Designed miniproteins, single chains, continued (5). Designs and how they scored, part 93

Each design is a single chain, and the fold is of that chain. pLDDT is the mean over its residues in the fold that is shown.

## One batch from the design tools (miniprotein)

Design m19228
Fold by ESMFold2-Fast:
Structure m19228 (fold): chain A 61 residues (1-61)
Amino acid sequence: EKEEVLERARKVAERMVELGVIDPGQAENVVRLIEHVAETEGVDKARELIDGLEQALDEIA
């Protein structure tokens, strides 16, 4: 479950780089933030964060 969340986090970060929202060097920071949320607030909160990011990216793609 946590592993699935981290995989989704990497894909979201990659998409953010592809769309020019962040630099490649910032992608790792996005993954770390989501991992930290999953560890401190739970995987459901991390999923909510990922869902929100995916929705925001859909608006600009």
Scores: mean pLDDT 81

Design m19229
Fold by ESMFold2-Fast:
Structure m19229 (fold): chain A 77 residues (1-77)
Amino acid sequence: GPVEEVARAAADGKYTHALNGDPEGVASIAEAGARAAGYTPEEVEKFARLMYEHSKRGDPEGAAQVAAEAARRAAER
C-alpha cells in the first residue's frame, strides 16, 4: 500500500535528498500514504511527525527505520 511504498522509497535511499531538503514534503507524503493505508488519524499524525523530525535532523537512517516499522505494522493488519 502507499505507506509501504513510502517505506520502500526511504529504505532505497530515494528519500535521502528529500529528507535533508524538504521535511514538510516528506511529512505530507507520509501523512497521505498512512491515511490511504487506513491508519487512524492519531497514527497518521504520529507517523508524519516522526518522519518530519528525522528529516529535519538530517537523519535518513532513522527515517528509514520509522518507515520500515510502519510498513511492518501495516502488513500485520
Scores: mean pLDDT 65

Design m19230
Fold by ESMFold2-Fast:
Structure m19230 (fold): chain A 119 residues (1-119)
Amino acid sequence: SDEEGLKYYEEGLKKYGEGKYEEAIKLYQKAIETTENPEIIILSYLNMAGIYLVLEKVDEAIKYLEKVIEILKEIPGVPQELIELAQEVIELLKKGKINEAAEKLVELKERIKEFFESR
């Protein structure tokens, strides 16, 4: 359910803040499996991408960012700039500009939250 998915997402945020990365990833995966809410699914994938960057697993981070782009393209009215920002994060990662990519990933998460709050 969306309510259970949100709860798993919030528990994931807590574990992420505590540096418990493996536990956070499992909770984000549960959030994705239990919700149909595209905001929670997208934010869960973006937070997993962020964790994989901390763990220096760039290819895993790119895979989750590609999933975010696929989901964003299916949402009516999504600003093209959000898709472009996600693509920019991927291109920075492919160029080894990890710190710049991480900063753009934070910006992308904030813009995604603002988009869903405006709906």
Scores: mean pLDDT 91

Design m19231
Fold by ESMFold2-Fast:
Structure m19231 (fold): chain A 79 residues (1-79)
Amino acid sequence: MEELEREAERAAEELARLAQEAAARGVEEAVEVAREAVARVQEIGKKIGENPSKEELEKALREGIRVLREAIRRVRELL
């Protein structure tokens, strides 16, 4: 679990950095991609109950990491 949490944290930090770079450069499409990814991760979190099982939390983390990594790739392509 700790490894998945670290992967999710690193992906979120990288996306935040890229979103800030995109905003500074005026690349609106890249900023929008980052915002949509954050919204999708928030929806994944909402689907998990207040007291998720370890299995449910792991599944949510893996799904969130996939969303964040896809957004990172798209933002990099637009920069």
Scores: mean pLDDT 83

Design m19232
Fold by ESMFold2-Fast:
Structure m19232 (fold): chain A 68 residues (1-68)
Amino acid sequence: SREARLEEAVRLLLESLGKYGLTEEQARRIAEAVLAGRDEEAIAILKEAGLSDVTARVVVADLKKLVA
């Protein structure tokens, strides 16, 4: 289901980036954007959270692969 994919994406983001300060609210916004195909929005949120542009793009690409 969409909800199960969303919760899995949030969990993966927090496991990978929570220790670097990513919040659950940020993770949910990123997951929602990725599931909606709004990749540039997801990249922007990751960059607001402190990631470089290159790292943010890699994270979005990997998340799309894992939750497809």
Scores: mean pLDDT 84

Design m19233
Fold by ESMFold2-Fast:
Structure m19233 (fold): chain A 69 residues (1-69)
Amino acid sequence: EPPEPPARTAEQQAAYRAHLLAIAADPEKKALVQEIADALRRIGDLVQKALDAKRAGDEELAAKYWALA
């Protein structure tokens, strides 16, 4: 039988999926992932406001939003 590719065998993919399911079953890790996602969304909002202020020529307002991000 031809050898399976060592980096992405069906067995390794199944083990990886089992690992992800174990993480999904852990409410502590799920809460941490959600907290990180919420923080990144808030940072993205502040960055967008900083870029909009910079485009408007308000460098002080842009610096203020950038410092909050």
Scores: mean pLDDT 73

Design m19234
Fold by ESMFold2-Fast:
Structure m19234 (fold): chain A 68 residues (1-68)
Amino acid sequence: DGAHEAEHAGAAALAAGNEEGAREGSKGSIYGQQGDNEGAKKGALAAAEASRDSPAAYRAGLRGAQAS
């Protein structure tokens, strides 16, 4: 479920202190809830990219994008 994966990616970014990644993950979750699976995947990937300097958040975001 793209919405769940984007939400997880955003939560991981937030936990790592990456506000930009948290914002992108939240957008992806909203898109997924509206049936936009590509938007959800893009949000999860953007959260991962924003969290690049935080290994745990980056990996969580990549997992979310792959699962979307």
Scores: mean pLDDT 66

Design m19235
Fold by ESMFold2-Fast:
Structure m19235 (fold): chain A 88 residues (1-88)
Amino acid sequence: MEKEEKIKILEKAIEIIRKAAETGDESVLSEEEKKILEEAQKVVEEVVKKYPEEFRELAKNTKPAASEEEAAEKMIEFLRWVIEKIKE
């Protein structure tokens, strides 16, 4: 997968996560949106494997989410970090 394609998938995943957080129900996601989240997860795994120490520090400094909204915001911040690593 090309660098630009990876970034686009992650950006789409961010929008899907925002939508899911607003509704509080993953069942409102379409099958195509679920596939985008699966593709984004594969990209995330590749980046985490390439930058394991940076991921460890990020995870260590992240408090557990107290709500679905907070969980969504933390996931969005993490996906933005992944996008920055791809751009490097």
Scores: mean pLDDT 75

Design m19236
Fold by ESMFold2-Fast:
Structure m19236 (fold): chain A 94 residues (1-94)
Amino acid sequence: EKPKTAVEQNLESPSNKGIAWLSEEQINLLKEALEADPSNVQARELLIESYANQGREEEAIKEFNELVKLNPAAAEKIRPLLEDLLKKEVPRIA
């Protein structure tokens, strides 16, 4: 599948800054949601995925450890995705 569109054209110029900015905005929105409600499992799961997708291993693992404390079942659900994205085993802390 080859959607040769404006997205592919952007990759041929210094548009990586724009893509990185959009990812950072998403992370900031998720951080705000967690500051308002630290028990928001959904926002924490999305934040872990966003960090892992960006290769931000330390931050992804930190949020994952907080999710383990908040909801161990949700943490175990997201563990395989986190391990796949980081290409590394995430140890249990509980």
Scores: mean pLDDT 68

Design m19237
Fold by ESMFold2-Fast:
Structure m19237 (fold): chain A 65 residues (1-65)
Amino acid sequence: SLARRTAETAAETAKITLSSVVKAEVEGDRLTIKAVFKTQKERDSAEGLRRALEAAGAEGVVEEL
């Protein structure tokens, strides 16, 4: 589905863009990002990605470790 493809693309983007990402998992239409954020900019980027996923009909979860 489009939502699942969006979640998979977002997972790859998170791993490449955010060095703080420990784990990015796609389960159906849900992406879970687990990260140790070092800066507010990284948190804002992750939140932006989560919002983009929701706009595409996928679920995004950001868990700060």
Scores: mean pLDDT 78

Design m19238
Fold by ESMFold2-Fast:
Structure m19238 (fold): chain A 79 residues (1-79)
Amino acid sequence: MEEEELERRRKEIARFAAQGLYEAELEFIAKVLGVSVEEILNASEEELREMARRLAEMGLNVTEEELRELIRAVRERRE
């Protein structure tokens, strides 16, 4: 019983930590690109491709798909 409760708490902490990491990563990307987080969250598919391209040119291995997943996670949190 105790081990199951500790494991559940660890999973909850990891989930909250992952949520915070998604938000921090998006803020970092916004700062690197010189845009606001709001601009990234509202970016069109074409704008997202350009953002991913610029990140790659800076040596950051962030794909368009990864950027879309990050935006999705942050949007679900804010809604």
Scores: mean pLDDT 72

Design m19239
Fold by ESMFold2-Fast:
Structure m19239 (fold): chain A 74 residues (1-74)
Amino acid sequence: SEEVRKKLKEIAEKAKKKIKEALDAGNLEEAEKIFQEMMDEMKKIAEETGEYDVVKEVMGEFLKEMSAYALEKL
């Protein structure tokens, strides 16, 4: 649903910001931890709502944006 998509996007945006901050600080371990926590939250929402397809779409968008950020750092 649109509501679930918005909630997942908010989670992804918050995680993206924190991961970028951790990477900028040189803390790869913290970045990995934040990513895993985001994945766990999204999995829980998918299990609660049954909307695994929406989770996949939002995760795809997140990964594309993070890849763009990584390219910016090159």
Scores: mean pLDDT 82

Design m19240
Fold by ESMFold2-Fast:
Structure m19240 (fold): chain A 79 residues (1-79)
Amino acid sequence: MEKKLEELYEEAKKKFGEEGAERIKLALEVQLTAKEVAGDDEEKQKKVEELAKKHIPSGDPREATKEQLEALKEEVLSL
């Protein structure tokens, strides 16, 4: 997981620059954390979806700010 994330970061850095790559990496970390925390628990999956809509109203993590992604990650970890 971490090694694959690092490879994606390097590819994104090459295409979008360092700031874009860091944002993409953070968005992927949020998605992976949500999947690990919720797993097969339908109630937790629903809460993750509600939190994602709360912090990222557009539904596109790529348009989210770093602060929004970090806040979402923290709330997901607290489920």
Scores: mean pLDDT 73

Design m19241
Fold by ESMFold2-Fast:
Structure m19241 (fold): chain A 77 residues (1-77)
Amino acid sequence: MTLEELRAYLERVLPAIHERMPEAAELVSKIFGRKFEPREFSVDELLEIALNFEDTEDAYVLAAALSLVGRAEAAAA
């Protein structure tokens, strides 16, 4: 996947990520036993998180949101 392909993908799924963000934050909070806050990310922020591959609260919440979006897409297919 190129940088341009990743950006285009994130732009397409951004509304679904935002919709799933409260659910993702709750899921991660339960898994790690500490509170993670839901956040609205811009495409540039999502791209930075995806490219840096760092263990941050934002990265964990984003990973959970993407997992929920992927499950919804699979169910719709």
Scores: mean pLDDT 72

Design m19242
Fold by ESMFold2-Fast:
Structure m19242 (fold): chain A 80 residues (1-80)
Amino acid sequence: DAAELSVEELRELLREVEREYKEARERFKTQPYDREKEAKLIAAEFHIIGAEFELSLPGEVDKEAVMGELEAARELLAEL
């Protein structure tokens, strides 16, 4: 539940998802080319950028938007 997490905890979760992305990207580089896996990596990167963007905006953070982006990224990375 995004409402139960602090903004600092969401920033920590973003760092964890960024690490998961980096690990998935490095695995992708060592494997034969797969277009579907590349599409999932690109989509996950866009969701991470969305979370970073929301956390960078002035004023009250939309915690649900941040959580939604990070959960979407994690779901895509789990299939890699």
Scores: mean pLDDT 87

Design m19243
Fold by ESMFold2-Fast:
Structure m19243 (fold): chain A 77 residues (1-77)
Amino acid sequence: SAALEAARKLAIRLGLPEAEARRLSAQELVDASRRLFEELKRKAEEASKISPVTAKVGEKELEEARRELERVERMLE
């Protein structure tokens, strides 16, 4: 399904191994993506204290990932 493909692509983008992403359901992929997104957000906030230049580059990717996560979550409602 479109929701499964979108969830899998997002989870892989956020750092889930491809082999693991292939075996999970759409709901499990959304749950994993939410956890990974929150972890990346916290790590980006810590990294910005050390490297402000790297933080600015990551902000656009985090915003795109947030929008994709919201879209996939709506598809599963």
Scores: mean pLDDT 76

Design m19244
Fold by ESMFold2-Fast:
Structure m19244 (fold): chain A 72 residues (1-72)
Amino acid sequence: PAPAEVALSDPAVRARDSEAAGTVTTSRDADGREITEVRLEVRAADGTVTRTRLRWDAEGRLLEESREVSRE
């Protein structure tokens, strides 16, 4: 084995390496109840994908929040 030391990741480089995209969708229930759903996906060049899903009711309250991380 050969131990080696290399500089750590640069936050500026990671900021440019990562790509963030968000989508806002409005859905209706059987009675016409409007629900707003926001999905945020952050994809890194290393194949790591972080997905965040948020859901709000018509009254503006957060109903659901979930976050999932996956790798390619």
Scores: mean pLDDT 64

Design m19245
Fold by ESMFold2-Fast:
Structure m19245 (fold): chain A 74 residues (1-74)
Amino acid sequence: GLSQEQIDAQKAEIEALTAEAIALAPELADRIRALGDRLISELPHRKSGSTSAREMFAAALRLLDPALAARLLP
């Protein structure tokens, strides 16, 4: 697994890259939100997996929908 320091560094990088990507291609925002909604819908039926991966995805989603991002981290 990743250390918390590594996770925090990757989250900051993902947030910066996501903001830049959405500025260049705004349609990505809708795709990221749709993926977040799907993951939330599947959450009650899925085994708990990598917390680090969920935290990193939540960092990207937080720029678009902070409420959905929070729901990815139970």
Scores: mean pLDDT 69

Design m19246
Fold by ESMFold2-Fast:
Structure m19246 (fold): chain A 70 residues (1-70)
Amino acid sequence: SAAAKIAELEKLKANLVDSTKTTKQLIDRRVARGEISQDQADRAREQLDHSLASFQAQIAEEIKKLEEEA
């Protein structure tokens, strides 16, 4: 059903947010360990935020289509 697919997509959105938070924590640890610079970390976080926003927009558009079909 459309409702079941929407629920799956909402769960995917939540999982992407959580994965992004975890990845940012790993980036912070890499800076603390001297494995990457603060500038590299800042750029990596910006790229993660842009990627997350792009995926969220794509999922939101798919949910919108499913809601219009329901």
Scores: mean pLDDT 86

Design m19247
Fold by ESMFold2-Fast:
Structure m19247 (fold): chain A 89 residues (1-89)
Amino acid sequence: MSAEAQEAIDGLLRSFDTDRDGKLSYEEVRELAESMGVKLSDEELDSYDKNKDGYLSYEEARALIEDIAKKHGIDLNSLRLGAKTVLAP
């Protein structure tokens, strides 16, 4: 992942991390993914939650965002420009 894309993702993660504790709840991660036009299942979120504590660290959340972006054809670089995700339909 490029440093610029990582910076953009970190900015988004901070925006959804209301407690500023360096972790995101499943609901916060779902809201973030929804802003990218992607709906996540609880099973998908659980697969990235390595500690099984009901939260994703920034590292786990970045990995999830990168993976769904690749899977759904979302350009992570567009996040830095404030562009909306372009979905096929």
Scores: mean pLDDT 68

Design m19248
Fold by ESMFold2-Fast:
Structure m19248 (fold): chain A 109 residues (1-109)
Amino acid sequence: STAERQEEWRERMEELVNDDEIIKKILEYLKEKAPKAYEKLKEIEALLGPEAGRYAAIVLYRILETEGPEAAEKAAEEILEAVRTEDPAEVRRGLEAAAAEAVRELEEK
């Protein structure tokens, strides 16, 4: 079932989000390889809270790994624009869903 498979990736994403050591390594990697994306990520965290910041970190890490630093910077800019123009609760839900998809893409390779 597609729903059962999506729930599995959501559970794996929640496990990753709650792993402080993994999140720390992701943040250090973003700061080193995509410093502009990292700066925008800190703005996202300040506006949406630490949980949404962790979802955004996973999303940006996946984009950095698969598409490179310019794509990660652009994605971070698009998230900040969404925070300015959309309901913060909708942006948080979008980031949670995007983080689950990012974990799926990283693990299915």
Scores: mean pLDDT 83

Design m19249
Fold by ESMFold2-Fast:
Structure m19249 (fold): chain A 92 residues (1-92)
Amino acid sequence: MSERELEAEELASLALMALSIAAKLARKRGDTELAEKLDRLAEELQRAVDAGDLRKAAEILRRAAELLEEAGDTGGARTLRRLAEQFEKLAE
C-alpha cells in the first residue's frame, strides 16, 4: 500500500464519520431533507475515493460543507472544508 493510498483512506474514514455525525444531528433537529442529502453525499464520497478521484472527493466535501453552513452547523462545515483541503493537497 502506498503512503498516498493510506492517507486517502484515513481522510475518507474521517470524512465519512463527520458526514454521519452531521446527518444524525440534522435528523435529531427534524431536518430530514439535509440528513438525506448528507447520506447521498457520503455515498458519492465513498465512490469517488474507491475510484481514486481525490479531486471529486474534495468537491463533494465542499458541497456538504456549504449545506451545513446554510443549516447553521458552522463546526461541521469547518471540519468538512479542512478535509476537502487535505484531499486537494493529496491530489496534487
Scores: mean pLDDT 85

Design m19250
Fold by ESMFold2-Fast:
Structure m19250 (fold): chain A 69 residues (1-69)
Amino acid sequence: DLDTRAEMLLVSAAVVYSTGLRSGDYKGAIEELRKILKEATELAEQGSETAKEVKEYVEEKLKELEEKL
């Protein structure tokens, strides 16, 4: 199920973002979030509405971290 895969990506994105904030490794978090964004985009293109929401979440978190560089 595409939505189940998207839900797993959301959990991964939340963990990556939280770890980046706690450690201060914004560059590492940005690299991992970009990989997650690519996967979420592919799932959204295949018709997953959940993946579209994940994509929006990841794009927002990427902007927040990039502003801290």
Scores: mean pLDDT 86

Design m19251
Fold by ESMFold2-Fast:
Structure m19251 (fold): chain A 100 residues (1-100)
Amino acid sequence: SHMHEQLRALVAQLAASGRQVAALDSIPQPSQEQLQQAAQLYAQMLQLMAQILELAKQILSDEQVNQLNTLINNLLNAQTPEEFLAQLDALVAFIDEVLG
C-alpha cells in the first residue's frame, strides 16, 4: 500500500532524526552550532510526529492510533538520551509490527 510505504518512510525519517538528536544531547559541552542543530532536528521530529499521527489515523485502527500516541508521548517525556533511544526503538518496533 502507498500509505503503508509513506508511514514506514516517515517513521524511518523520525528514527534517523531522533538518533541524531540523542547523539547531540550526549555531548557534555555542546557548541552553539550543535545546540542550533539539535533544536532544528527536534523541530523536524515534532513535524514528523504530527504527519505520522495524521497518516496513522487513515490506515490504523483507533486502538493502534491510541497506542502510537502513547509511544510518541513516551518519546517526548524521555529524560535521558538512553531512555529516548529505547522509546524510539519501541515506536519503530510497534509500526513494523502493525504494518506487517
Scores: mean pLDDT 90

Design m19252
Fold by ESMFold2-Fast:
Structure m19252 (fold): chain A 62 residues (1-62)
Amino acid sequence: SAALDRLSPEKRERVLRAMEERIDKVGLHGITDEDIRRLARELGVSPRAVSAALREIARRYA
């Protein structure tokens, strides 16, 4: 998605990995808006980029 594509490849990989790790713990449907905001702060990216990572991973599970 556009928000992920605006990140450097290194940052994109970190965001996707962090989201995959969170999904492994709580499940795809267990991800909250608070999880998205926290990951955005920790990784130094926009919440839109974190949400885009969630959508990208969810698409792989469909």
Scores: mean pLDDT 84

Design m19253
Fold by ESMFold2-Fast:
Parts: structure tokens; sequence; C-alpha cells
Structure m19253 (fold): chain A 98 residues (1-98)
């Protein structure tokens, strides 16, 4: 449910970027989904440790979707490795959760 929710947010963000004139390839979309899956699994594990509410879980998954798009852009346009992008994403999640 929360993973499906996050994927719909990614799809909405990509659609917004394409409407703004940015071309997103199928490979870039697949990369965003891959990063999202890894970061969302990490975030859910951290949220379970603190007994987070469903509303807070949704807020964090929205953040994870945004981070995943940002990390995909950093990998494709700025030469950041997938490993570095995922580790940076985890740090941003940790900062958001507290």
Amino acid sequence: DLLDYGLKIIDSMIASMEKAGRKITDEQKALAYKIFEELAKYAMKQLDKIGASDDFKKQVIMLVASISISMMIQIENHGVSEEEAIEEGKKLIDAAIG
C-alpha cells in the first residue's frame, strides 16, 4: 500500500517534469523506481522502530519519492554513483525521521 502510494507520487512527479518540457527516458524512470524501492524499504524499517503513525509514514514516503527523483537526476546528470546516491538518501531519511 505505502510502496504503491510512493510509486504513484513518482509517476506524478515525472508527468509534471515532462509537462515542464523535461524528457524522462524509460531507463531513468526504472532507475527512479529502483532507488525508491531501496530507500522506501530502509525508511519503513526505521519508521517501524519508532512506532510511527500511518500519517507520518505517508509523509516520509512522499519525501522518499522526492529524494528518489533527485538521486536519479544526480546519477544521470552529475556522475554520482548509485551507491553514493542511496547512502545520501538514507542520511536524508534519518534526518527527517529524527
Scores: mean pLDDT 87

Design m19254
Fold by ESMFold2-Fast:
Structure m19254 (fold): chain A 85 residues (1-85)
Amino acid sequence: HMEPLSEEEREELIEYVVKETGIDPETFRRILDALPELLKRKKETWLANIDVARRLREIGDQVDEEIAEAKKEGISWEELFERLK
């Protein structure tokens, strides 16, 4: 369950996305307005699944990089596991 965004929360979201991506605020506002219709039935589940998949990918990439760097430094497996916590 997701409460509808207040006008203030909506503007904060728009400002954040514009700052991060450089997208035109008016264009993003139009997209945000259209999303409830487009994602009507399962929007929260769909967005959560995409976010989880993306985060898992980012974590996987970061872990692989840490392992590669640790092996280059000759770090023990015990120390490597400590770093990944």
Scores: mean pLDDT 62

Design m19255
Fold by ESMFold2-Fast:
Structure m19255 (fold): chain A 91 residues (1-91)
Amino acid sequence: MEAEIEKQAARNAIILLIILYKKYGLEEAKKLAEMLAEEYGFDMEELEEEAKKAEEELEKEAKEKGLSLEVDKEELERQAKEAIEELEKRK
């Protein structure tokens, strides 16, 4: 179990580093991910595919939630503005 926990933790860290490189252009994160993958015997191509899928899933979820939240946020912002205007008018 110890070796599995260590490998899983390393794999998760490498995937996160790849996502950080792709989203924010952190070259040092990519280099560190490659070094860790070599040390733990992971295939970088497999980890990059996993990171891509994880990123696509997060983007899909964020877009689905963003569309719902955008409608809700715009409605809440409009209601808040109307309430402020009504309070200012009654002062």
Scores: mean pLDDT 65

Design m19256
Fold by ESMFold2-Fast:
Structure m19256 (fold): chain A 61 residues (1-61)
Amino acid sequence: SMEELREIAEKTMEELNVPEEIREKVLEVLDQAEEDPSTSLEEAEDKVLQVYTTGLHELAA
């Protein structure tokens, strides 16, 4: 599930050509999810989606 989340996020970011700044933040969230077992998959996914969605909106503007 975490691995699938990572693949989905990476593929989405690649397809949408998100900037490096956003990619770094997404990777940070994924890293935290892997290192902190108290972080649920749902919470990790929500944070990833929130980061890239907000960044994507900024990019689109």
Scores: mean pLDDT 73

Design m19257
Fold by ESMFold2-Fast:
Structure m19257 (fold): chain A 113 residues (1-113)
Amino acid sequence: SVTVTQPSSVTAREGETVTLSGKYSADDVLHVSWWQQRPGEPLKLLADSKGRVDPEYQGRVSLSIDEANQTAYLTLRDLRVEDTAVYYVLVVAIDNGRVILAFGPGTRLTVLP
């Protein structure tokens, strides 16, 4: 009963700004976070609903959440080719008395030179 949906892919160029979105559906949301998986690298937390931001991305990334419409946004500024990765929304919610962790399917961001 917890669902997360994301666009499949986004293409942008170096120096641009991009906003990625993840729509979710859950009754009791505890936490929302954005995760990055670069080619050949482990999954990494970029930003969360409690104000954590990855040190590498401080000043370049911002998270906003529209709680009424249950949509999480990640804005990446001054894009670099190295930002090419799959970006996942993770929603932590209570469903039928249990804590559920639901990842979205991921958005593949391609940053061209």
Scores: mean pLDDT 89

Design m19258
Fold by ESMFold2-Fast:
Structure m19258 (fold): chain A 62 residues (1-62)
Amino acid sequence: MKTPEEIVEERIEKRIKEEGSKITFSRDPVSGAFYPESPEGQELWEEVEREVIEERRAEREA
């Protein structure tokens, strides 16, 4: 199973590809740290993080 951080990162990458968005993110190849380079990217990060949190809440409820 992937960490919550990895799940968020994968969903962001998938969203960008599916939407055809030009939102850019940088990734440190050594540490694997993933971060937004634009305000649009930060908004997308926050949206995906919220979705993951809600999913975890549903799992906890079940």
Scores: mean pLDDT 72

Design m19259
Fold by ESMFold2-Fast:
Structure m19259 (fold): chain A 90 residues (1-90)
Amino acid sequence: GEADYEKVKAEIDARLKEIEERVEKLVNEGASPVDIMKELGRLAAEMREQMLKLAKERKLSEEDIAKLDTYLQKGLEDIVIRAAKLHEKR
């Protein structure tokens, strides 16, 4: 149902915020771009697997799962863009 979709989306939003905060901390601590991208990749893969599992457990349609996966990917891209802008201020 719509409530299940919104619940999974809310968890994606919460996880994206946690990933962004961790990436910002790594940038501020002077981590290399390669190390930041490796950490982001690991967190992104873990998050995607967890969200797809939750969506399937909540019996979301393949269309809704695809929409949530697209939303998740877009959120991760936005984090990369913001991290790059934060790097420019150093």
Scores: mean pLDDT 82

Design m19260
Fold by ESMFold2-Fast:
Structure m19260 (fold): chain A 62 residues (1-62)
Amino acid sequence: APVGRVDVFVRSRPERVEEDIARYQQMAANLRAAEAAGTRLEYRLHFDGHPEVIEAVRAALA
């Protein structure tokens, strides 16, 4: 059974795509650090945003 579940709501605005990508990459790094420390996580992604941000989040969490 997973120890934790993380719901990620991916919402982006055209003017903030680069900022949103950087933010989600930092989030993914934090989640990977938690996994390396022994935490078991399930990711649930909710998409309402720009395709570039969605792709970056998927790549970072794969």
Scores: mean pLDDT 69

Design m19261
Fold by ESMFold2-Fast:
Structure m19261 (fold): chain A 93 residues (1-93)
Amino acid sequence: MEEEREKAEKIVEEGRRGTEALREATRLIEEGKDPEEAQRLFDEGVAARSLVEKALRELEEKGDEESARKLREVLEELEEAGERAAKAAEERL
Protein backbone atom coordinates (compact mmCIF):
# COMPACT_ATOMS: atom_id res chain seq x y z
CA MET A 1 0.00 0.00 0.00
CA GLU A 2 2.73 2.55 0.92
CA GLU A 3 4.85 1.61 -2.14
CA GLU A 4 1.80 2.11 -4.40
CA ARG A 5 1.15 5.54 -2.83
CA GLU A 6 4.78 6.59 -3.34
CA LYS A 7 4.68 5.42 -6.98
CA ALA A 8 1.41 7.31 -7.59
CA GLU A 9 2.82 10.49 -5.98
CA LYS A 10 5.93 10.28 -8.19
CA ILE A 11 3.74 9.95 -11.30
CA VAL A 12 1.62 12.93 -10.14
CA GLU A 13 4.86 14.95 -9.88
CA GLU A 14 5.98 13.83 -13.38
CA GLY A 15 2.53 14.73 -14.75
CA ARG A 16 2.74 18.21 -13.21
CA ARG A 17 6.17 18.70 -14.83
CA GLY A 18 4.62 17.66 -18.15
CA THR A 19 1.88 20.28 -17.69
CA GLU A 20 4.55 22.94 -17.01
CA ALA A 21 6.46 21.82 -20.12
CA LEU A 22 3.30 22.13 -22.26
CA ARG A 23 2.56 25.59 -20.84
CA GLU A 24 6.13 26.73 -21.59
CA ALA A 25 5.85 25.24 -25.12
CA THR A 26 2.64 27.28 -25.62
CA ARG A 27 4.41 30.46 -24.44
CA LEU A 28 7.35 29.89 -26.83
CA ILE A 29 4.98 29.19 -29.75
CA GLU A 30 2.86 32.29 -29.04
CA GLU A 31 6.02 34.45 -28.80
CA GLY A 32 7.43 32.90 -32.01
CA LYS A 33 10.58 31.78 -30.15
CA ASP A 34 12.74 28.66 -30.37
CA PRO A 35 10.57 26.16 -32.31
CA GLU A 36 12.99 23.28 -31.55
CA GLU A 37 12.74 23.89 -27.76
CA ALA A 38 8.94 24.25 -28.06
CA GLN A 39 8.77 20.86 -29.84
CA ARG A 40 11.02 19.24 -27.19
CA LEU A 41 8.79 20.57 -24.37
CA PHE A 42 5.65 19.41 -26.21
CA ASP A 43 7.17 15.91 -26.59
CA GLU A 44 7.95 15.88 -22.83
CA GLY A 45 4.29 16.70 -22.09
CA VAL A 46 3.07 13.95 -24.44
CA ALA A 47 5.37 11.42 -22.72
CA ALA A 48 4.13 12.53 -19.27
CA ARG A 49 0.51 12.13 -20.41
CA SER A 50 1.18 8.54 -21.60
CA LEU A 51 2.79 7.72 -18.23
CA VAL A 52 -0.16 9.16 -16.28
CA GLU A 53 -2.74 7.36 -18.49
CA LYS A 54 -0.99 4.00 -17.95
CA ALA A 55 -0.73 4.51 -14.18
CA LEU A 56 -4.38 5.63 -13.95
CA ARG A 57 -5.56 2.48 -15.78
CA GLU A 58 -3.53 0.25 -13.40
CA LEU A 59 -4.89 2.04 -10.30
CA GLU A 60 -8.49 1.81 -11.56
CA GLU A 61 -8.04 -1.94 -12.16
CA LYS A 62 -6.80 -2.29 -8.54
CA GLY A 63 -9.69 -0.19 -7.17
CA ASP A 64 -7.44 2.51 -5.65
CA GLU A 65 -9.97 5.33 -6.13
CA GLU A 66 -8.05 7.89 -4.01
CA SER A 67 -4.83 7.63 -6.08
CA ALA A 68 -6.86 7.31 -9.31
CA ARG A 69 -8.71 10.56 -8.50
CA LYS A 70 -5.40 12.44 -8.15
CA LEU A 71 -4.12 11.06 -11.48
CA ARG A 72 -7.43 11.96 -13.22
CA GLU A 73 -6.96 15.59 -12.10
CA VAL A 74 -3.36 15.61 -13.40
CA LEU A 75 -4.44 13.97 -16.68
CA GLU A 76 -7.16 16.62 -17.18
CA GLU A 77 -4.58 19.40 -16.69
CA LEU A 78 -2.21 17.67 -19.15
CA GLU A 79 -4.99 17.34 -21.75
CA GLU A 80 -6.00 21.01 -21.40
CA ALA A 81 -2.38 22.21 -21.62
CA GLY A 82 -1.70 19.92 -24.60
CA GLU A 83 -4.81 21.14 -26.43
CA ARG A 84 -3.75 24.75 -25.84
CA ALA A 85 -0.21 24.05 -27.11
CA ALA A 86 -1.55 22.30 -30.24
CA LYS A 87 -3.97 25.18 -30.94
CA ALA A 88 -1.18 27.76 -30.52
CA ALA A 89 1.01 25.81 -32.98
CA GLU A 90 -1.85 25.61 -35.52
CA GLU A 91 -2.60 29.36 -35.28
CA ARG A 92 1.12 30.32 -35.43
CA LEU A 93 2.03 28.01 -38.33
Scores: mean pLDDT 82

Design m19262
Fold by ESMFold2-Fast:
Structure m19262 (fold): chain A 113 residues (1-113)
Amino acid sequence: SMEQQLLAALIEVLREIAERSTNPRFRALLEEVVGLVEASESLAQLIEALEKRLAEAEAAGDDATADALRGILELVRRAERVVAGERAWSLEQFRAGVRAALEAMEAEVIARE
């Protein structure tokens, strides 16, 4: 299904960025998110898992993790709109968008250190 293809593409790009990241905190966050994607059977379940993790980061005052999770959550919500037929996106466009967003998040994390 398109949903399973989008979940697989998300895992692929998250692993790609995590593997080449030199920031241990950002790498650990992406590895945690891969675990959440692998544990989810749908984009809706992944959104719920990410919202719960975001609430935990906000409660802990971890603004950097919270900001990164908000960015990832927006990407997953865009994927859900594609599955719902509300947006026309190719898998290639989705991969490129996820990659660009994660690279921007990593640059912001590095700039804060």
Scores: mean pLDDT 83

